# Ledger of designs, part 100: designed miniproteins, single chains

Each design is a single chain, and the fold is of that chain. pLDDT is the mean over its residues in the fold that is shown.

## One batch from the design tools (miniprotein)

Design m3701
Fold by ESMFold2-Fast:
Structure m3701 (fold): chain A 64 residues (1-64)
Amino acid sequence: SLADELIERALAARDDPLALGRVLVEISERLKGEEKREVLERLQRELGMSGDELDALAVRAVTL
C-alpha cells in the first residue's frame, strides 16, 4: 500500500534528517485522517521520536 511504501522510505531515511523530513511532508500531502495518524504513530515507535520531533523534521525540510 502507499502507507507501507511511505513507512519503508521513512525508515530507510532515518539517518538523513532532510530526506526523512521530505518523506514526512509527502505523508502529510498524500495521507489524511486515520491512515495518516496510524502511519505517524508507527514512525514514532519505529524511529523513537515524538510527534513534535517528526513535525520539526518536516518543517525544516520545507524551509530549506
Scores: mean pLDDT 86

Design m3702
Fold by ESMFold2-Fast:
Structure m3702 (fold): chain A 94 residues (1-94)
Amino acid sequence: SSDVQYVQSSLDGLDRSYDGIQDGIDNNDTDTVNNSANHVIGIIQQLIDRGLIDQSTGQRYINQINNATTGQQIQQIVQNVISTVRQIYQQLQR
């Protein structure tokens, strides 16, 4: 279905953003961390707009990212986002 393809594309984007956050942490590059975090927020918003993640769950993740003070905190939140989106992907394939 189109939803399966969209969630798969979202996972690819989240994985790339996660790698960007990791690279930013490893190189002490705050701009790279923030840019990658903003890409994650964009993906979450699109998933909310499509009804693929509920607004409450998605908004909670966006708020957690916006309130994070370290790259490591953002990295942990993004891991949780990826886990949630992977569960959605698996459920859509059943």
Scores: mean pLDDT 89

Design m3703
Fold by ESMFold2-Fast:
Structure m3703 (fold): chain A 87 residues (1-87)
Amino acid sequence: NLKSAKVTLKYFNEYYKNVIGFEPWESPSKKVLEEAKIFYEELIKENPNFAEAHYNLGRVLEKLGKLDEAIEAYKKALKINPNYADA
């Protein structure tokens, strides 16, 4: 359910921003970045056309130094929603 997935993503991101003080993909911890990667990958597995989840996965992959995988995630997000170039 895409609506439920959007609520889950919002709560996950709000927790990090409001409690920790930065977005999940801004974390200096490789362990936290890899946990965020798994979270977004699982969310995408259940909701393949969730553009925001693909975009956030790309940001986490970029921080992990997985640039080729990050580019592919960003391409998928843009294919689903072209306006993600501005996000």
Scores: mean pLDDT 74

Design m3704
Fold by ESMFold2-Fast:
Structure m3704 (fold): chain A 92 residues (1-92)
Amino acid sequence: KGEELYEKGLKAEKEGKYKEAAEYYIQAAEEYDKQGKYKEAIEALLKAGEALTKLPGEDQILGYLYLAGAHAQLGDEAAAEEYLAKLKELKA
């Protein structure tokens, strides 16, 4: 189930459909999380964040929020703080 959604995300990303890719990756992360597949869920959130940062405005802000959250869950506090700093620049 989560794998199917992740594959749809990969296909959309390859086609340059970054918004659609991010939506599939977020859904994949939710399904992986429900199954206790936390590593796969975090990987899907990283993919969603990366895809969203390719889009302007609100989507780019959301992308950095997902990247910050996913890196925080990995224990990568420095990377999480870096993405939060980028958010402050975008909102300034």
Scores: mean pLDDT 83

Design m3705
Fold by ESMFold2-Fast:
Structure m3705 (fold): chain A 87 residues (1-87)
Amino acid sequence: EKKKALLEAIANLLIAIGALLNKDPETALEAARKLLELAKKYPDDEFLKRLALEAAELAVKAAEAAGDEELLAEARRLLAEARELLA
């Protein structure tokens, strides 16, 4: 199951990268949220926490690029949660 979680985390990171490139902040935010949920489910996995942080930063950049204040607020909340997991 942990191996499947890792593959799903990598897939969601790639989705977030693609969403940023395609100026799709909703898809980037969804991918980052799924990755954060995986990191919370496996709290001893520092690699999953790092991937969640990276995806959350991509979601913030996507929302900023789109100029969507509501999605930006949600993405920044997600980024704060991801940072807290590494603290």
Scores: mean pLDDT 85

Design m3706
Fold by ESMFold2-Fast:
Structure m3706 (fold): chain A 91 residues (1-91)
Amino acid sequence: RSRLEELWARAEEVVAQVDDELRKRVTDIAKKYGEKAGLSEEEIERLAKDAYVLARFYLFLAAMGGDDPETALEKALAVAEKSIEETVKKL
């Protein structure tokens, strides 16, 4: 099997280990920023979903780069928070 397939499999394993925590933490960040900005519950849910999709992709890239689950999670959360902050700022 190729080295790329091995890196992909490891990255998927890292993502699986922290996915629940990433989703919970991104939802919490979206609530904090969204509630402060006066967003509805539906808008906050959409904000969390969009930020989660982006963050999960960056989590996978960090894992592909050799980062451990904790480091990959922290990098993904930073991307999610920046995305949420920039989206709220445009409203």
Scores: mean pLDDT 87

Design m3707
Fold by ESMFold2-Fast:
Parts: structure tokens; C-alpha cells; sequence
Structure m3707 (fold): chain A 56 residues (1-56)
């Protein structure tokens, strides 16, 4: 597969995860334990780094 297509997919996925993670983090921070919000935040950051690593 082409590197350009993989980069585009990774960037789109990272953006979606960051948006979802941000919304969930805010809601869980208010209504649920901080530990759960932290777990989601770590996963969001990991996906963002994976997307960057996929860019040559």
C-alpha cells in the first residue's frame, strides 16, 4: 500500500480518537472516577503518537 494513503488514514483516525477522547474525558471527569478519564487520555495520546510514527 502507498505511504500517502497510510498517512491519510492514520491522521484521520488520530483526529477522531482525540475528539472522542476529549469528550469522554470531560464527561467522565465530572461523573466518574478520574482514573477512568486518565486511562482514556493515555489511549488517545498513544493513538496520536502511532499516527505520527506512521508518517515517514
Amino acid sequence: SSAAARKAAAQYTAGSILEVGSDINEELGKKSSPAMAEKLNKESEADREAAKANRA
Scores: mean pLDDT 62

Design m3708
Fold by ESMFold2-Fast:
Structure m3708 (fold): chain A 55 residues (1-55)
Amino acid sequence: KKSLEEILEEIAKLSEEEREEIGALARERLSKEEEVTEDVRNEALQAALEEVKAK
């Protein structure tokens, strides 16, 4: 499990297009949450990062 800092560092190494895709995927996941906590946000970002890196 990655920290927020580690997740953001990996996102920063990706292209602008990949970063936009991560943002869209994370927003889609967060739109289904009643309350966005730091943990929920970090999990959404990590899942989006892993999905984009798997392509």
Scores: mean pLDDT 74

Design m3709
Fold by ESMFold2-Fast:
Structure m3709 (fold): chain A 62 residues (1-62)
Amino acid sequence: MKEQYRKLGEKYKEKGEEFEKQGKLESAILSYRMSSEYYRLSGDEKKAEEAEKKAKELEEKL
């Protein structure tokens, strides 16, 4: 279970990075928030916090 959530967190982080590079900030924010939630479910609180911080930083640019 936790390993599946970790992989989903990583997948959504990669999607967030891709959307961010494309300038699709709203999609990037959503992807980073999903990444954060999945990392939290996997028990990786540090990566969850990093993803949430990235989403917040992008929201401040809107």
Scores: mean pLDDT 84

Design m3710
Fold by ESMFold2-Fast:
Structure m3710 (fold): chain A 98 residues (1-98)
Amino acid sequence: PTEEVRRENAEAARAAIEALEPEIKELLEEAKKAVEEGASKEEVQELARRAINLRFRLLAAEVEAGLAPEEEREELLKRLEELRKELEEVEKLIEEAE
């Protein structure tokens, strides 16, 4: 890619990370409460739907980060790896709530 395209991908990835961080954190807290307090089948299905949506958004951000300049790529991919691990924890908690 050109320097311009790499820069644009870095900006897109950073914006996606900033949007994903609070949403994944919120879903993690809701999933923990579902396990601790109990949740209806419908509530668990809604949590699962939200997790699937966040997974696709995370995958898109990972692609964008991979196309970023080398200097920024490492930072962006590290942040995305942390978000991926948190989302995996969310998915496990949703399975436990079933």
Scores: mean pLDDT 86

Design m3711
Fold by ESMFold2-Fast:
Structure m3711 (fold): chain A 58 residues (1-58)
Amino acid sequence: AANAYIALGAATSSAALYVAAGLLYLAAGDAASALAAFSKAAAITGSNNYVNFLKKLL
């Protein structure tokens, strides 16, 4: 499921899909993959504020 959101995010450049993937990885207990997905979202939006906040929660 999370891999599908990452693929869609890459194809559409949608930060929301990467955030969804990150939350799914957190639910699965994979903090490293979640952090990678959040970093992709930050790169697309150009805004690091919310992604940096989420990274601190990890």
Scores: mean pLDDT 66

Design m3712
Fold by ESMFold2-Fast:
Order: structure tokens, then C-alpha cells, then sequence
Structure m3712 (fold): chain A 65 residues (1-65)
């Protein structure tokens, strides 16, 4: 939980992602199939400038919740 909050704050500070949106993405990640996860990674890279590794980490954290 603390790791998740720290990462959300880091993404907000570096890329301007709203903390509420990052939390929502983490919560939804466990409900997404592989194709939807790939689409979300691409959208995060295009909209906010996340690296592929950062977007993948966000989805991995969602699977732990």
C-alpha cells in the first residue's frame, strides 16, 4: 500500500498524472485482459509520457491489490 502511494505521487510529480486517475488505473488493472493492458500502457505513454517500464509497473502494482 505504501509502495503504491509513493509510486502514484512520483508519477504525479514527474508526468502530471492525477493521483485519483493513477489509483483508478491500479484498481482496474486486475480486471483487464492482456490486450486491454497493452492498450492502457500505450495510452499512458502517449498521454502522459510514461516509459513502458513505468506503465508496466503501474499494472503490476494493480495485480497485487
Amino acid sequence: EEEIEKFIKELHEKHGIPESLARHIIEQSKKLDEEQQEGLIKALQEEFGLSEEEAEKLIELGKKV
Scores: mean pLDDT 78

Design m3713
Fold by ESMFold2-Fast:
Structure m3713 (fold): chain A 76 residues (1-76)
Amino acid sequence: MKEAEELLKKGEELFRQGRYDEAIELYKKAIELATDPKLQLRAYQNLTGAYMRQGRYDEALEYARQAARLYREIRA
């Protein structure tokens, strides 16, 4: 889905700029709009990275668990 993929790309650009709060919001929107599990996985992985960069390790762990669960479902 083009919109979810565009949100992910914009979020990744914001992440590279150190704008982690804005990147997180775009990644969350991408997850809401994505119907492709691979795009959802990428968004969960990116959320994990952004929360890690902010030192928000509890949130990072939560999204890492979601990414791991989705990865197993994709491979099943």
Scores: mean pLDDT 84

Design m3714
Fold by ESMFold2-Fast:
Structure m3714 (fold): chain A 86 residues (1-86)
Amino acid sequence: MMHAELLTVYGEFLFYKGKYEEAKKYYEEALKIDPNFAEAWYALGLVLEALGKLEEAEKYFAKALEIDPRVKDYVTVPEAIERGIA
């Protein structure tokens, strides 16, 4: 079954094509099916970063890590941490 997985794969394809608003819609639909799907939460964070909504993006990344801490291996880290600044 796993409709959430199919929606996230299609969303990733749209993100790669630069269709950020459309990708966002598919990731949001995936989360309506499976609200605990950490991959969809981090993917929404990436879309929000691409749209310039950095504060919202950080919230979605934090939610993904709360659901699955291993998601951090492919989740964008906050700029402050990348620069070694708290």
Scores: mean pLDDT 71

Design m3716
Fold by ESMFold2-Fast:
Structure m3716 (fold): chain A 62 residues (1-62)
Amino acid sequence: SREEILARLRAEARERLGRARTRDEAVAVFRETADRAAAAGLSQDDIGALLEELGRLYAELA
């Protein structure tokens, strides 16, 4: 389901962002998450909301 896909992508991206040591590594996580979400059939609105959430999370880690 859409909710299950979002939950999985969110969890995986959070784990990867927590391990990112550089800006380039963090950017790769955002790009790959967006690509994976699009491939899974998520809307641009869902993808945008997910990336905004991950951006806020990453800012809290810095």
Scores: mean pLDDT 84

Design m3717
Fold by ESMFold2-Fast:
Structure m3717 (fold): chain A 61 residues (1-61)
Amino acid sequence: GPALALDLLRHEFGLSEELARRVLELVQAGRYDEAVELLMREAGLSREQAEGAVAAIRKLL
C-alpha cells in the first residue's frame, strides 16, 4: 500500500517525506517517466536506480 511505498523511498533511497510523497503521487497517477525524472533531478539517483524505485513502488501499490 502507499505507506509501504513511502517507507521504501525514505529508508532505502534516502528521500525526504515531501519528495517521497511527490514521487508517490506521480506513480499513483501513472506518470512513471515523470517520477523517474524527478528522482534523478531531486534525489540524485541514476536512471537505473530511479526506474528500480518506481518499479518497486508499483509492486507495493
Scores: mean pLDDT 88

Design m3718
Fold by ESMFold2-Fast:
Structure m3718 (fold): chain A 57 residues (1-57)
Amino acid sequence: MLDELLELAKQYQENPSDEITQKIISLLKELLKDPSISEEMKARIEKQIARLEEQLA
């Protein structure tokens, strides 16, 4: 998952697109389901998802 997220982040920097943004949102939502992540990290991920979804709307 982290490896895939890093690859998508690189693609986003080279060619930002709605498709890549949606893939990043999907991976971030999947990370939120992981009980091993901290509450602080979860809050940051939720905030980032909200920002990305706002940009797509």
Scores: mean pLDDT 75

Design m3719
Fold by ESMFold2-Fast:
Structure m3719 (fold): chain A 97 residues (1-97)
Amino acid sequence: SMKELEREITTAMIILLIAVAKLILRTSEDQKEAAEDTIELLETVKRLIEETELSEEEKERIKEALEELKEEAAKLPDKEESEKVIEKVEENLELLE
């Protein structure tokens, strides 16, 4: 159905945004800018999660991507910026419970 296709496209978009955030954290020399950009992407992810009736399988896929992002954020040398990103990831994870 069109609803199922739209939901699948939205899930793919969410996963892509999380993958982009993970790449930003890995490649940026400016940790503060990387954290700010990642938080902005996670705010977009939050809106998409709130606006979409995700299936349990789609929620599980997004949770896995967010947990991987949390692991990357934990590797940031700047612990203040690391904690800000982790907090935003955890906020998104709570929405999927």
Scores: mean pLDDT 87

Design m3721
Fold by ESMFold2-Fast:
Structure m3721 (fold): chain A 80 residues (1-80)
Amino acid sequence: MELAEALRRAAERLEELLRQAERELGENPELRAHLEAAIEHLRKAAEAAEAGDLEAAREHAEKADAHARKAAEIIRELLA
């Protein structure tokens, strides 16, 4: 299923972003928490999509997006 694969790739990219951000900007517990939550929700969205539960997939994707937006806000503050 193409959607599930795309969601898993998105989670892998956020894992790499977290590793790179911590290496270059230092550890920020709030940033880590939001990125880890976004990664978990993307994985759950992929699992739901693969099971054919598109409603659950959408809900998890929405939660992942919210956490990713908070992570982006924190990164902007750290770069200011």
Scores: mean pLDDT 87

Design m3722
Fold by ESMFold2-Fast:
Structure m3722 (fold): chain A 68 residues (1-68)
Amino acid sequence: GEAVKEELRSLADEKGLANADEALKILMERIPSLSETTARLIVEMLKDEKGLVNVDELIALLEKLGLL
């Protein structure tokens, strides 16, 4: 829901990037239908070389999957 999107956006820096481990923690705590294996896979696919994920891309993927 909207609250999860706002929590994810609150992790983002000025470029819209958030720490992958912090994003994963929010997904695991807030989306009970999402398995840890699937959450880790989603985050790993979007993660850059510095361990950061683009939050808008993450939210868009979660919405497309019907998780938000």
Scores: mean pLDDT 84

Design m3723
Fold by ESMFold2-Fast:
Structure m3723 (fold): chain A 69 residues (1-69)
Amino acid sequence: GVAEARELLERALEALERGDYEEARRLLKQTMTQPDPIARVAAREALEALERGDYETAIRILRNALKAL
């Protein structure tokens, strides 16, 4: 549900802010299995930013998604 999607995105954001990119990738992939479309889109876009090494964009995407959930 929305609460589970929110928790996963919050944990992914915390992992990114700590520089734990492997944990962030794991949590984002898990978020992509959630039924919430805002969380799924944000997780996919943040993962794409991480694959490019664009950590600032990934963090911004997750912060914006959390405000919308």
Scores: mean pLDDT 86

Design m3724
Fold by ESMFold2-Fast:
Structure m3724 (fold): chain A 101 residues (1-101)
Amino acid sequence: SLTEEQRVALTLIGIAADYALEKGADPARVAEITSRAGRELIAGKDPAEVARKAIKELFSLAEGVPPEEITDEDIIEFLKKNAPKLAPYTNIDKLIELVKK
């Protein structure tokens, strides 16, 4: 079974993937990023690092800027702004903690 940190990472990646798709990102590119992240988590890579990398790539697709221009603060602001939609489904504080790790 997955650890709590792996589950939080997958939830955060899923939220970022949904955001990218809503913004008109190519579903094949979203699937490539999420599949790679899933394989890295199964391989035992650090969930915070896997999530951070995948989220920046997904936000890059959503916003049309390079991944290196997506800051941790941009992701945290998105989570806070969308807190009313996300709170019924996940613990937002745990998502923010993973981004800051």
Scores: mean pLDDT 83

Design m3725
Fold by ESMFold2-Fast:
Structure m3725 (fold): chain A 72 residues (1-72)
Amino acid sequence: MEDLTEGERKTLERLEEELKKDPNNAIAYSELAAFYYRLGRFDEAKEYAQKALELDPNNVNAKRILEEIEKR
Protein backbone atom coordinates (compact mmCIF):
# COMPACT_ATOMS: atom_id res chain seq x y z
CA MET A 1 0.00 0.00 0.00
CA GLU A 2 1.21 3.55 -0.66
CA ASP A 3 2.62 5.16 2.48
CA LEU A 4 1.18 8.54 3.40
CA THR A 5 3.58 11.20 4.69
CA GLU A 6 3.49 11.84 8.46
CA GLY A 7 1.64 15.11 7.86
CA GLU A 8 -0.93 13.47 5.54
CA ARG A 9 -1.50 10.64 8.04
CA LYS A 10 -2.03 13.14 10.90
CA THR A 11 -4.51 15.14 8.80
CA LEU A 12 -6.47 11.98 7.90
CA GLU A 13 -6.50 10.80 11.55
CA ARG A 14 -7.74 14.22 12.73
CA LEU A 15 -10.58 14.30 10.18
CA GLU A 16 -11.58 10.69 10.92
CA GLU A 17 -11.65 11.51 14.66
CA GLU A 18 -13.84 14.60 14.00
CA LEU A 19 -16.30 12.43 12.03
CA LYS A 20 -16.39 9.79 14.81
CA LYS A 21 -17.44 12.55 17.24
CA ASP A 22 -19.91 14.16 14.78
CA PRO A 23 -20.87 12.03 11.74
CA ASN A 24 -22.89 14.99 10.34
CA ASN A 25 -19.90 17.37 10.21
CA ALA A 26 -20.17 18.74 6.64
CA ILE A 27 -16.95 20.75 7.09
CA ALA A 28 -14.96 17.59 7.96
CA TYR A 29 -16.36 15.82 4.87
CA SER A 30 -15.41 18.79 2.66
CA GLU A 31 -11.88 18.79 4.16
CA LEU A 32 -11.60 15.03 3.46
CA ALA A 33 -12.70 15.74 -0.13
CA ALA A 34 -9.96 18.39 -0.47
CA PHE A 35 -7.41 16.00 1.09
CA TYR A 36 -8.16 13.16 -1.37
CA TYR A 37 -8.28 15.63 -4.29
CA ARG A 38 -4.72 16.77 -3.46
CA LEU A 39 -3.62 13.12 -3.41
CA GLY A 40 -5.12 12.63 -6.91
CA ARG A 41 -7.74 10.23 -5.51
CA PHE A 42 -10.66 11.79 -7.34
CA ASP A 43 -13.23 9.02 -6.70
CA GLU A 44 -12.84 9.38 -2.91
CA ALA A 45 -12.74 13.19 -3.23
CA LYS A 46 -16.05 13.14 -5.17
CA GLU A 47 -17.77 10.83 -2.65
CA TYR A 48 -16.79 12.99 0.34
CA ALA A 49 -17.70 16.23 -1.48
CA GLN A 50 -21.15 14.79 -2.32
CA LYS A 51 -21.61 13.76 1.34
CA ALA A 52 -20.69 17.29 2.47
CA LEU A 53 -23.27 18.78 0.08
CA GLU A 54 -25.97 16.33 1.30
CA LEU A 55 -25.39 17.69 4.82
CA ASP A 56 -24.85 21.34 3.79
CA PRO A 57 -25.92 22.28 0.22
CA ASN A 58 -24.15 25.67 0.59
CA ASN A 59 -20.71 24.20 1.35
CA VAL A 60 -18.47 26.26 -0.98
CA ASN A 61 -15.41 23.97 -0.64
CA ALA A 62 -17.37 20.84 -1.61
CA LYS A 63 -18.94 22.61 -4.62
CA ARG A 64 -15.50 23.80 -5.77
CA ILE A 65 -13.99 20.29 -5.52
CA LEU A 66 -16.83 18.75 -7.56
CA GLU A 67 -16.44 21.47 -10.23
CA GLU A 68 -12.66 20.83 -10.40
CA ILE A 69 -13.24 17.07 -10.81
CA GLU A 70 -15.92 17.62 -13.52
CA LYS A 71 -13.48 19.81 -15.51
CA ARG A 72 -11.07 16.86 -15.82
Scores: mean pLDDT 79

Design m3726
Fold by ESMFold2-Fast:
Structure m3726 (fold): chain A 76 residues (1-76)
Amino acid sequence: SMREKAKAETVLGILIGGAFFLLDVAKKEKNPEKKEKLLKEAEKMIKEGREIIERNPDLSKIYKEKLEEAEKKLKE
């Protein structure tokens, strides 16, 4: 339904936004242990976002593209 789609998009936006924030903080982090912890939390958010997309194939293409951008940044 449109209501369920809107909820999925809201949660997905929060997860993607949170992942980008953590990736940016990790890039600036000089302590290797803290950096690894930030990257692992970003990876978890990205994984949860992927599961939402897989359960909701009718979601806007823009969310899939943003998630793919986050996945690429994680691998850098």
Scores: mean pLDDT 85

Design m3727
Fold by ESMFold2-Fast:
Structure m3727 (fold): chain A 68 residues (1-68)
Amino acid sequence: GKEEAIKTALEELKKIKSVSEEQLERAEELMKNTDDPEELAELAHLLVQYAKEGNVEKMEELLEEAEK
């Protein structure tokens, strides 16, 4: 379900040293506030993908865009 998807994404993000605690909190809040399952899956996937690539700028941009 939604809760499991969010937990899985957060656990992956926590393994990445360049991801800050503030970014983790923002990612969790955004995912919790995403009601569409397809949008949630895409958001989680992109956050983890950019973090794994070390692209902190793209991750920050994605967080800022989604928060608007």
Scores: mean pLDDT 79

Design m3728
Fold by ESMFold2-Fast:
Structure m3728 (fold): chain A 60 residues (1-60)
Amino acid sequence: MKISRRELEAEVLEALALMELGVGNIAASRAKDPAEAERIRAEAEARARALLERAREVAA
């Protein structure tokens, strides 16, 4: 097995994306306002999507 630096960087970005979703979901669940919860979730999803896109670019 051979793992390149680019492959490792892609895996780290994917892990960060999952962490952003997890933290965002926890924060949203603790929000007292449903609109605030939706905003927090949407922002976390946007950040995760950007990280996954970057991971795909690095892995290419």
Scores: mean pLDDT 81

Design m3729
Fold by ESMFold2-Fast:
Structure m3729 (fold): chain A 87 residues (1-87)
Amino acid sequence: SNAQKKRDELATAYENAAKSAQKMAELETDPERQAHLKEIAELMKKGAQALKDGNYEEAAKITIRLGELLGQPELGKEAAENVLSLK
């Protein structure tokens, strides 16, 4: 279905973002910033898994939290609404 394809595309985007954040954490020399990037990577990985599981509520919640951690809370809320529209 079209909804299934959009879910799979979003899950892949989250997985790719998690890999990028993890690599950035490995290159970061400041411990506070490294910990922040690791938290972002782990949440992105969990978001991808929630999407694969069809748990749109959990994926949306994770997306809001990611927006807050990235300093883009309004963008996070908009992205979460897009996730919920896949129901």
Scores: mean pLDDT 87

Design m3730
Fold by ESMFold2-Fast:
Structure m3730 (fold): chain A 77 residues (1-77)
Amino acid sequence: MKVVVLGDNAGEAMRLAREEFGGEVLFALTTEEAIEMAKKYGADRVVIVDRDEERARRHAEEIKRELPEVEVVVRVT
């Protein structure tokens, strides 16, 4: 499984990714980067890790609009 992780805090997002996903994990800093990486590498899932629930929801909507077939998961920490 290929996973793209989008995070507001890179350190926290990468820690979570290592603990839960293992395997093939890619990190993105912006929604545009996450979308591009998901398309380029054929990701099955995009995980959004954010402390701001409202921002996470906006990012999820943008990604889901561009990639309706990809599973989008939001994790507020």
Scores: mean pLDDT 76

Design m3731
Fold by ESMFold2-Fast:
Structure m3731 (fold): chain A 119 residues (1-119)
Amino acid sequence: EVQVVESGGGLVQAGGSLTLSCAVSGSGAISKLSWFRQFPDGTVELVVGGNSNSASSVKGRFSGSVSGTTGSLKMSSLQPEDTAVYYCGALVSGDPDAARAAAGAVGAFGQGTQVTVSS
């Protein structure tokens, strides 16, 4: 069973930087990592995806990385508009049935972490 735990959220001042972490356990290495955010109004957008698919508002400011079973989202030049709950979505290699290993990756999401940017 895949478990995804997020950390690193909190309050940051406008213009500041923050790094979110995504720790994956109970399965193989991360094959794909994506970060999503949900704004206070309830809208959701993809922030950073494995194929450089990112929101135009975060280009050059946000970068994702993966090392083994840990992913991170580095955020710089944060703005009040970046205030949201951030979610880590991880696709990992692994299946409890070896006959299904060819069927692919298991998708799991973290619990979400609140990022608040004060002006």
Scores: mean pLDDT 72

Design m3732
Fold by ESMFold2-Fast:
Structure m3732 (fold): chain A 86 residues (1-86)
Amino acid sequence: MTIRIVLKGASPGQAIHAIGVGVEAELEGGTFESKVEGDTVTITARGAGPRAIESALALAEGVKEAGGKAEIREEGDELIIEGENP
């Protein structure tokens, strides 16, 4: 599965968590790319396994708990998480 994470207004902890999702995908035999533009963090992880998927979903919950909003979408074999802090 491919995981795509886009976080607007990411806190340092959320940015580290998002990179951690990419690292988990690599440990499961996948690859990842990261891009940081201003306050927006984008992670694309390919070949993601169960641990990377679970970590990505936990990140979405963390954004919501911080008072932000997070959308989770599935498109084909891609899991997309779009988060935004207030």
Scores: mean pLDDT 82

Design m3733
Fold by ESMFold2-Fast:
Parts: C-alpha cells; structure tokens; sequence
Structure m3733 (fold): chain A 55 residues (1-55)
C-alpha cells in the first residue's frame, strides 16, 4: 500500500543516515571489527528494505 511504501522510505532514509555515521566512525578507527560488522548488518537491512520497496 501507499502507506507501507512511505514507511519503507522513512526506514531507508534513517538507515542511510546511520550507515553514514558509522562510516565516519570507521574512518577514525579503520580496524574496529565491531563497527565493520555493524556496517555490514545495516547495509544488509538496507538492501532488504530496497528489495521490498521494488516488489
């Protein structure tokens, strides 16, 4: 539905912001394994939401 699409877009925008913030943190500590794993998790979640939006 239109409502669901708008919710998904909002979640996608929030995730993009979180990914950006984590990337900035990782620039300061490039060997932080926990930050890398968190980035991978958020990127996966973003891809799933984008896929759902395309369906």
Amino acid sequence: SKEEILRLIGEILRLIGEIFDLEQQLKKNPNDQALKERLEELQRRLEELVKKLRE
Scores: mean pLDDT 85

Design m3734
Fold by ESMFold2-Fast:
Structure m3734 (fold): chain A 100 residues (1-100)
Amino acid sequence: PLSPEQRAARVLADAMRKILRPGATLEERQAAVRAGFREMVAILRAAGLPPEEAIRRAEAAFRSAIELLKSQGFITDEEAEALLAAVREEAERLRREAEA
């Protein structure tokens, strides 16, 4: 079976593929980020990580990947900023859910 790290990496790769799909709208790309982020946090939590640690790891992974796509010229600065905003918003949403 795949380790939690391997499953998390697969989720990240899937989200990045959706972001890079030709003709994808910014809204579709932001939706892919939000969905992938939630799935990665769920995988890490199922593996025994506390909610805040799972959220922080997913945030770091998605931020690094988005920044890499920007640095390689695959997305624009404006697209990268919008996707990073989606990461921040989803992280804050999940933190609020964990406190409830």
Scores: mean pLDDT 88

Design m3735
Fold by ESMFold2-Fast:
Structure m3735 (fold): chain A 70 residues (1-70)
Amino acid sequence: DAGITEPLKEIEELVEEAERTGDKKLVEEAIKKAEELKKLLEERTPPSEEKEKLLKKLEELIKRAKEIAE
């Protein structure tokens, strides 16, 4: 699960750091990585509850990052 767990952790850390610092470059990096991971997850078959939860978590992280960019 390293192909999902590690990128997800990196995205979470980037969003958290961006929230603390207000650094818009971290926001851009987090959104980019989240979109890349979302694409990777969408290519997985079969669909699963775990996949659905991960996609929802990525959507929430992207939303949080965009809120910082405002």
Scores: mean pLDDT 76

Design m3736
Fold by ESMFold2-Fast:
Structure m3736 (fold): chain A 84 residues (1-84)
Amino acid sequence: MAKELVDKAPASKVTAADLLAMEGRVDEAYQLLRDSLLEAGFPEKEADRAAREYVADKVAEAAKNGLATPEGIAGYDRLAPERA
């Protein structure tokens, strides 16, 4: 699962990405998390996949709690089109 790789990123950056995703700033959350995983030594393909899936899951969680924004939904569709 993408979360398994994300759990190896610095906790402060994961928390920042969570907050950005919950605010609908999906592209910023994805980029921050992807860059954090690359800094942690993960290959680009794995970092990209894990960041996309993790951020998409956070947007879906926000939607279930009635906190989704139109920007967050649009970002979800871009990051995980197969799940849209």
Scores: mean pLDDT 73

Design m3737
Fold by ESMFold2-Fast:
Structure m3737 (fold): chain A 86 residues (1-86)
Amino acid sequence: MTVILTFKGMSEEEKERLLKYAEAYRERGYEVKVEIEGDTLTITIKGVSVEEMIGEALRAIGYELDGYEVEIKIEGDTLTITIDLG
């Protein structure tokens, strides 16, 4: 299964935090791709379990509860989450 996390409107502090988050997935043995375009960061994580996908969806709900705009989409085996921080 694949998780795609897109963060828009990032500060430099949030960018550093999210890069560390992506690295934590790599250290756990997942295939991770990070793409940065301006203030937008996309993290693609492959080989995740259903439990990891649920964890990412719950984390995204946490951002929405904090007042950020969040979009969650499930297509086949891919979970796509977009969070607007700006």
Scores: mean pLDDT 84

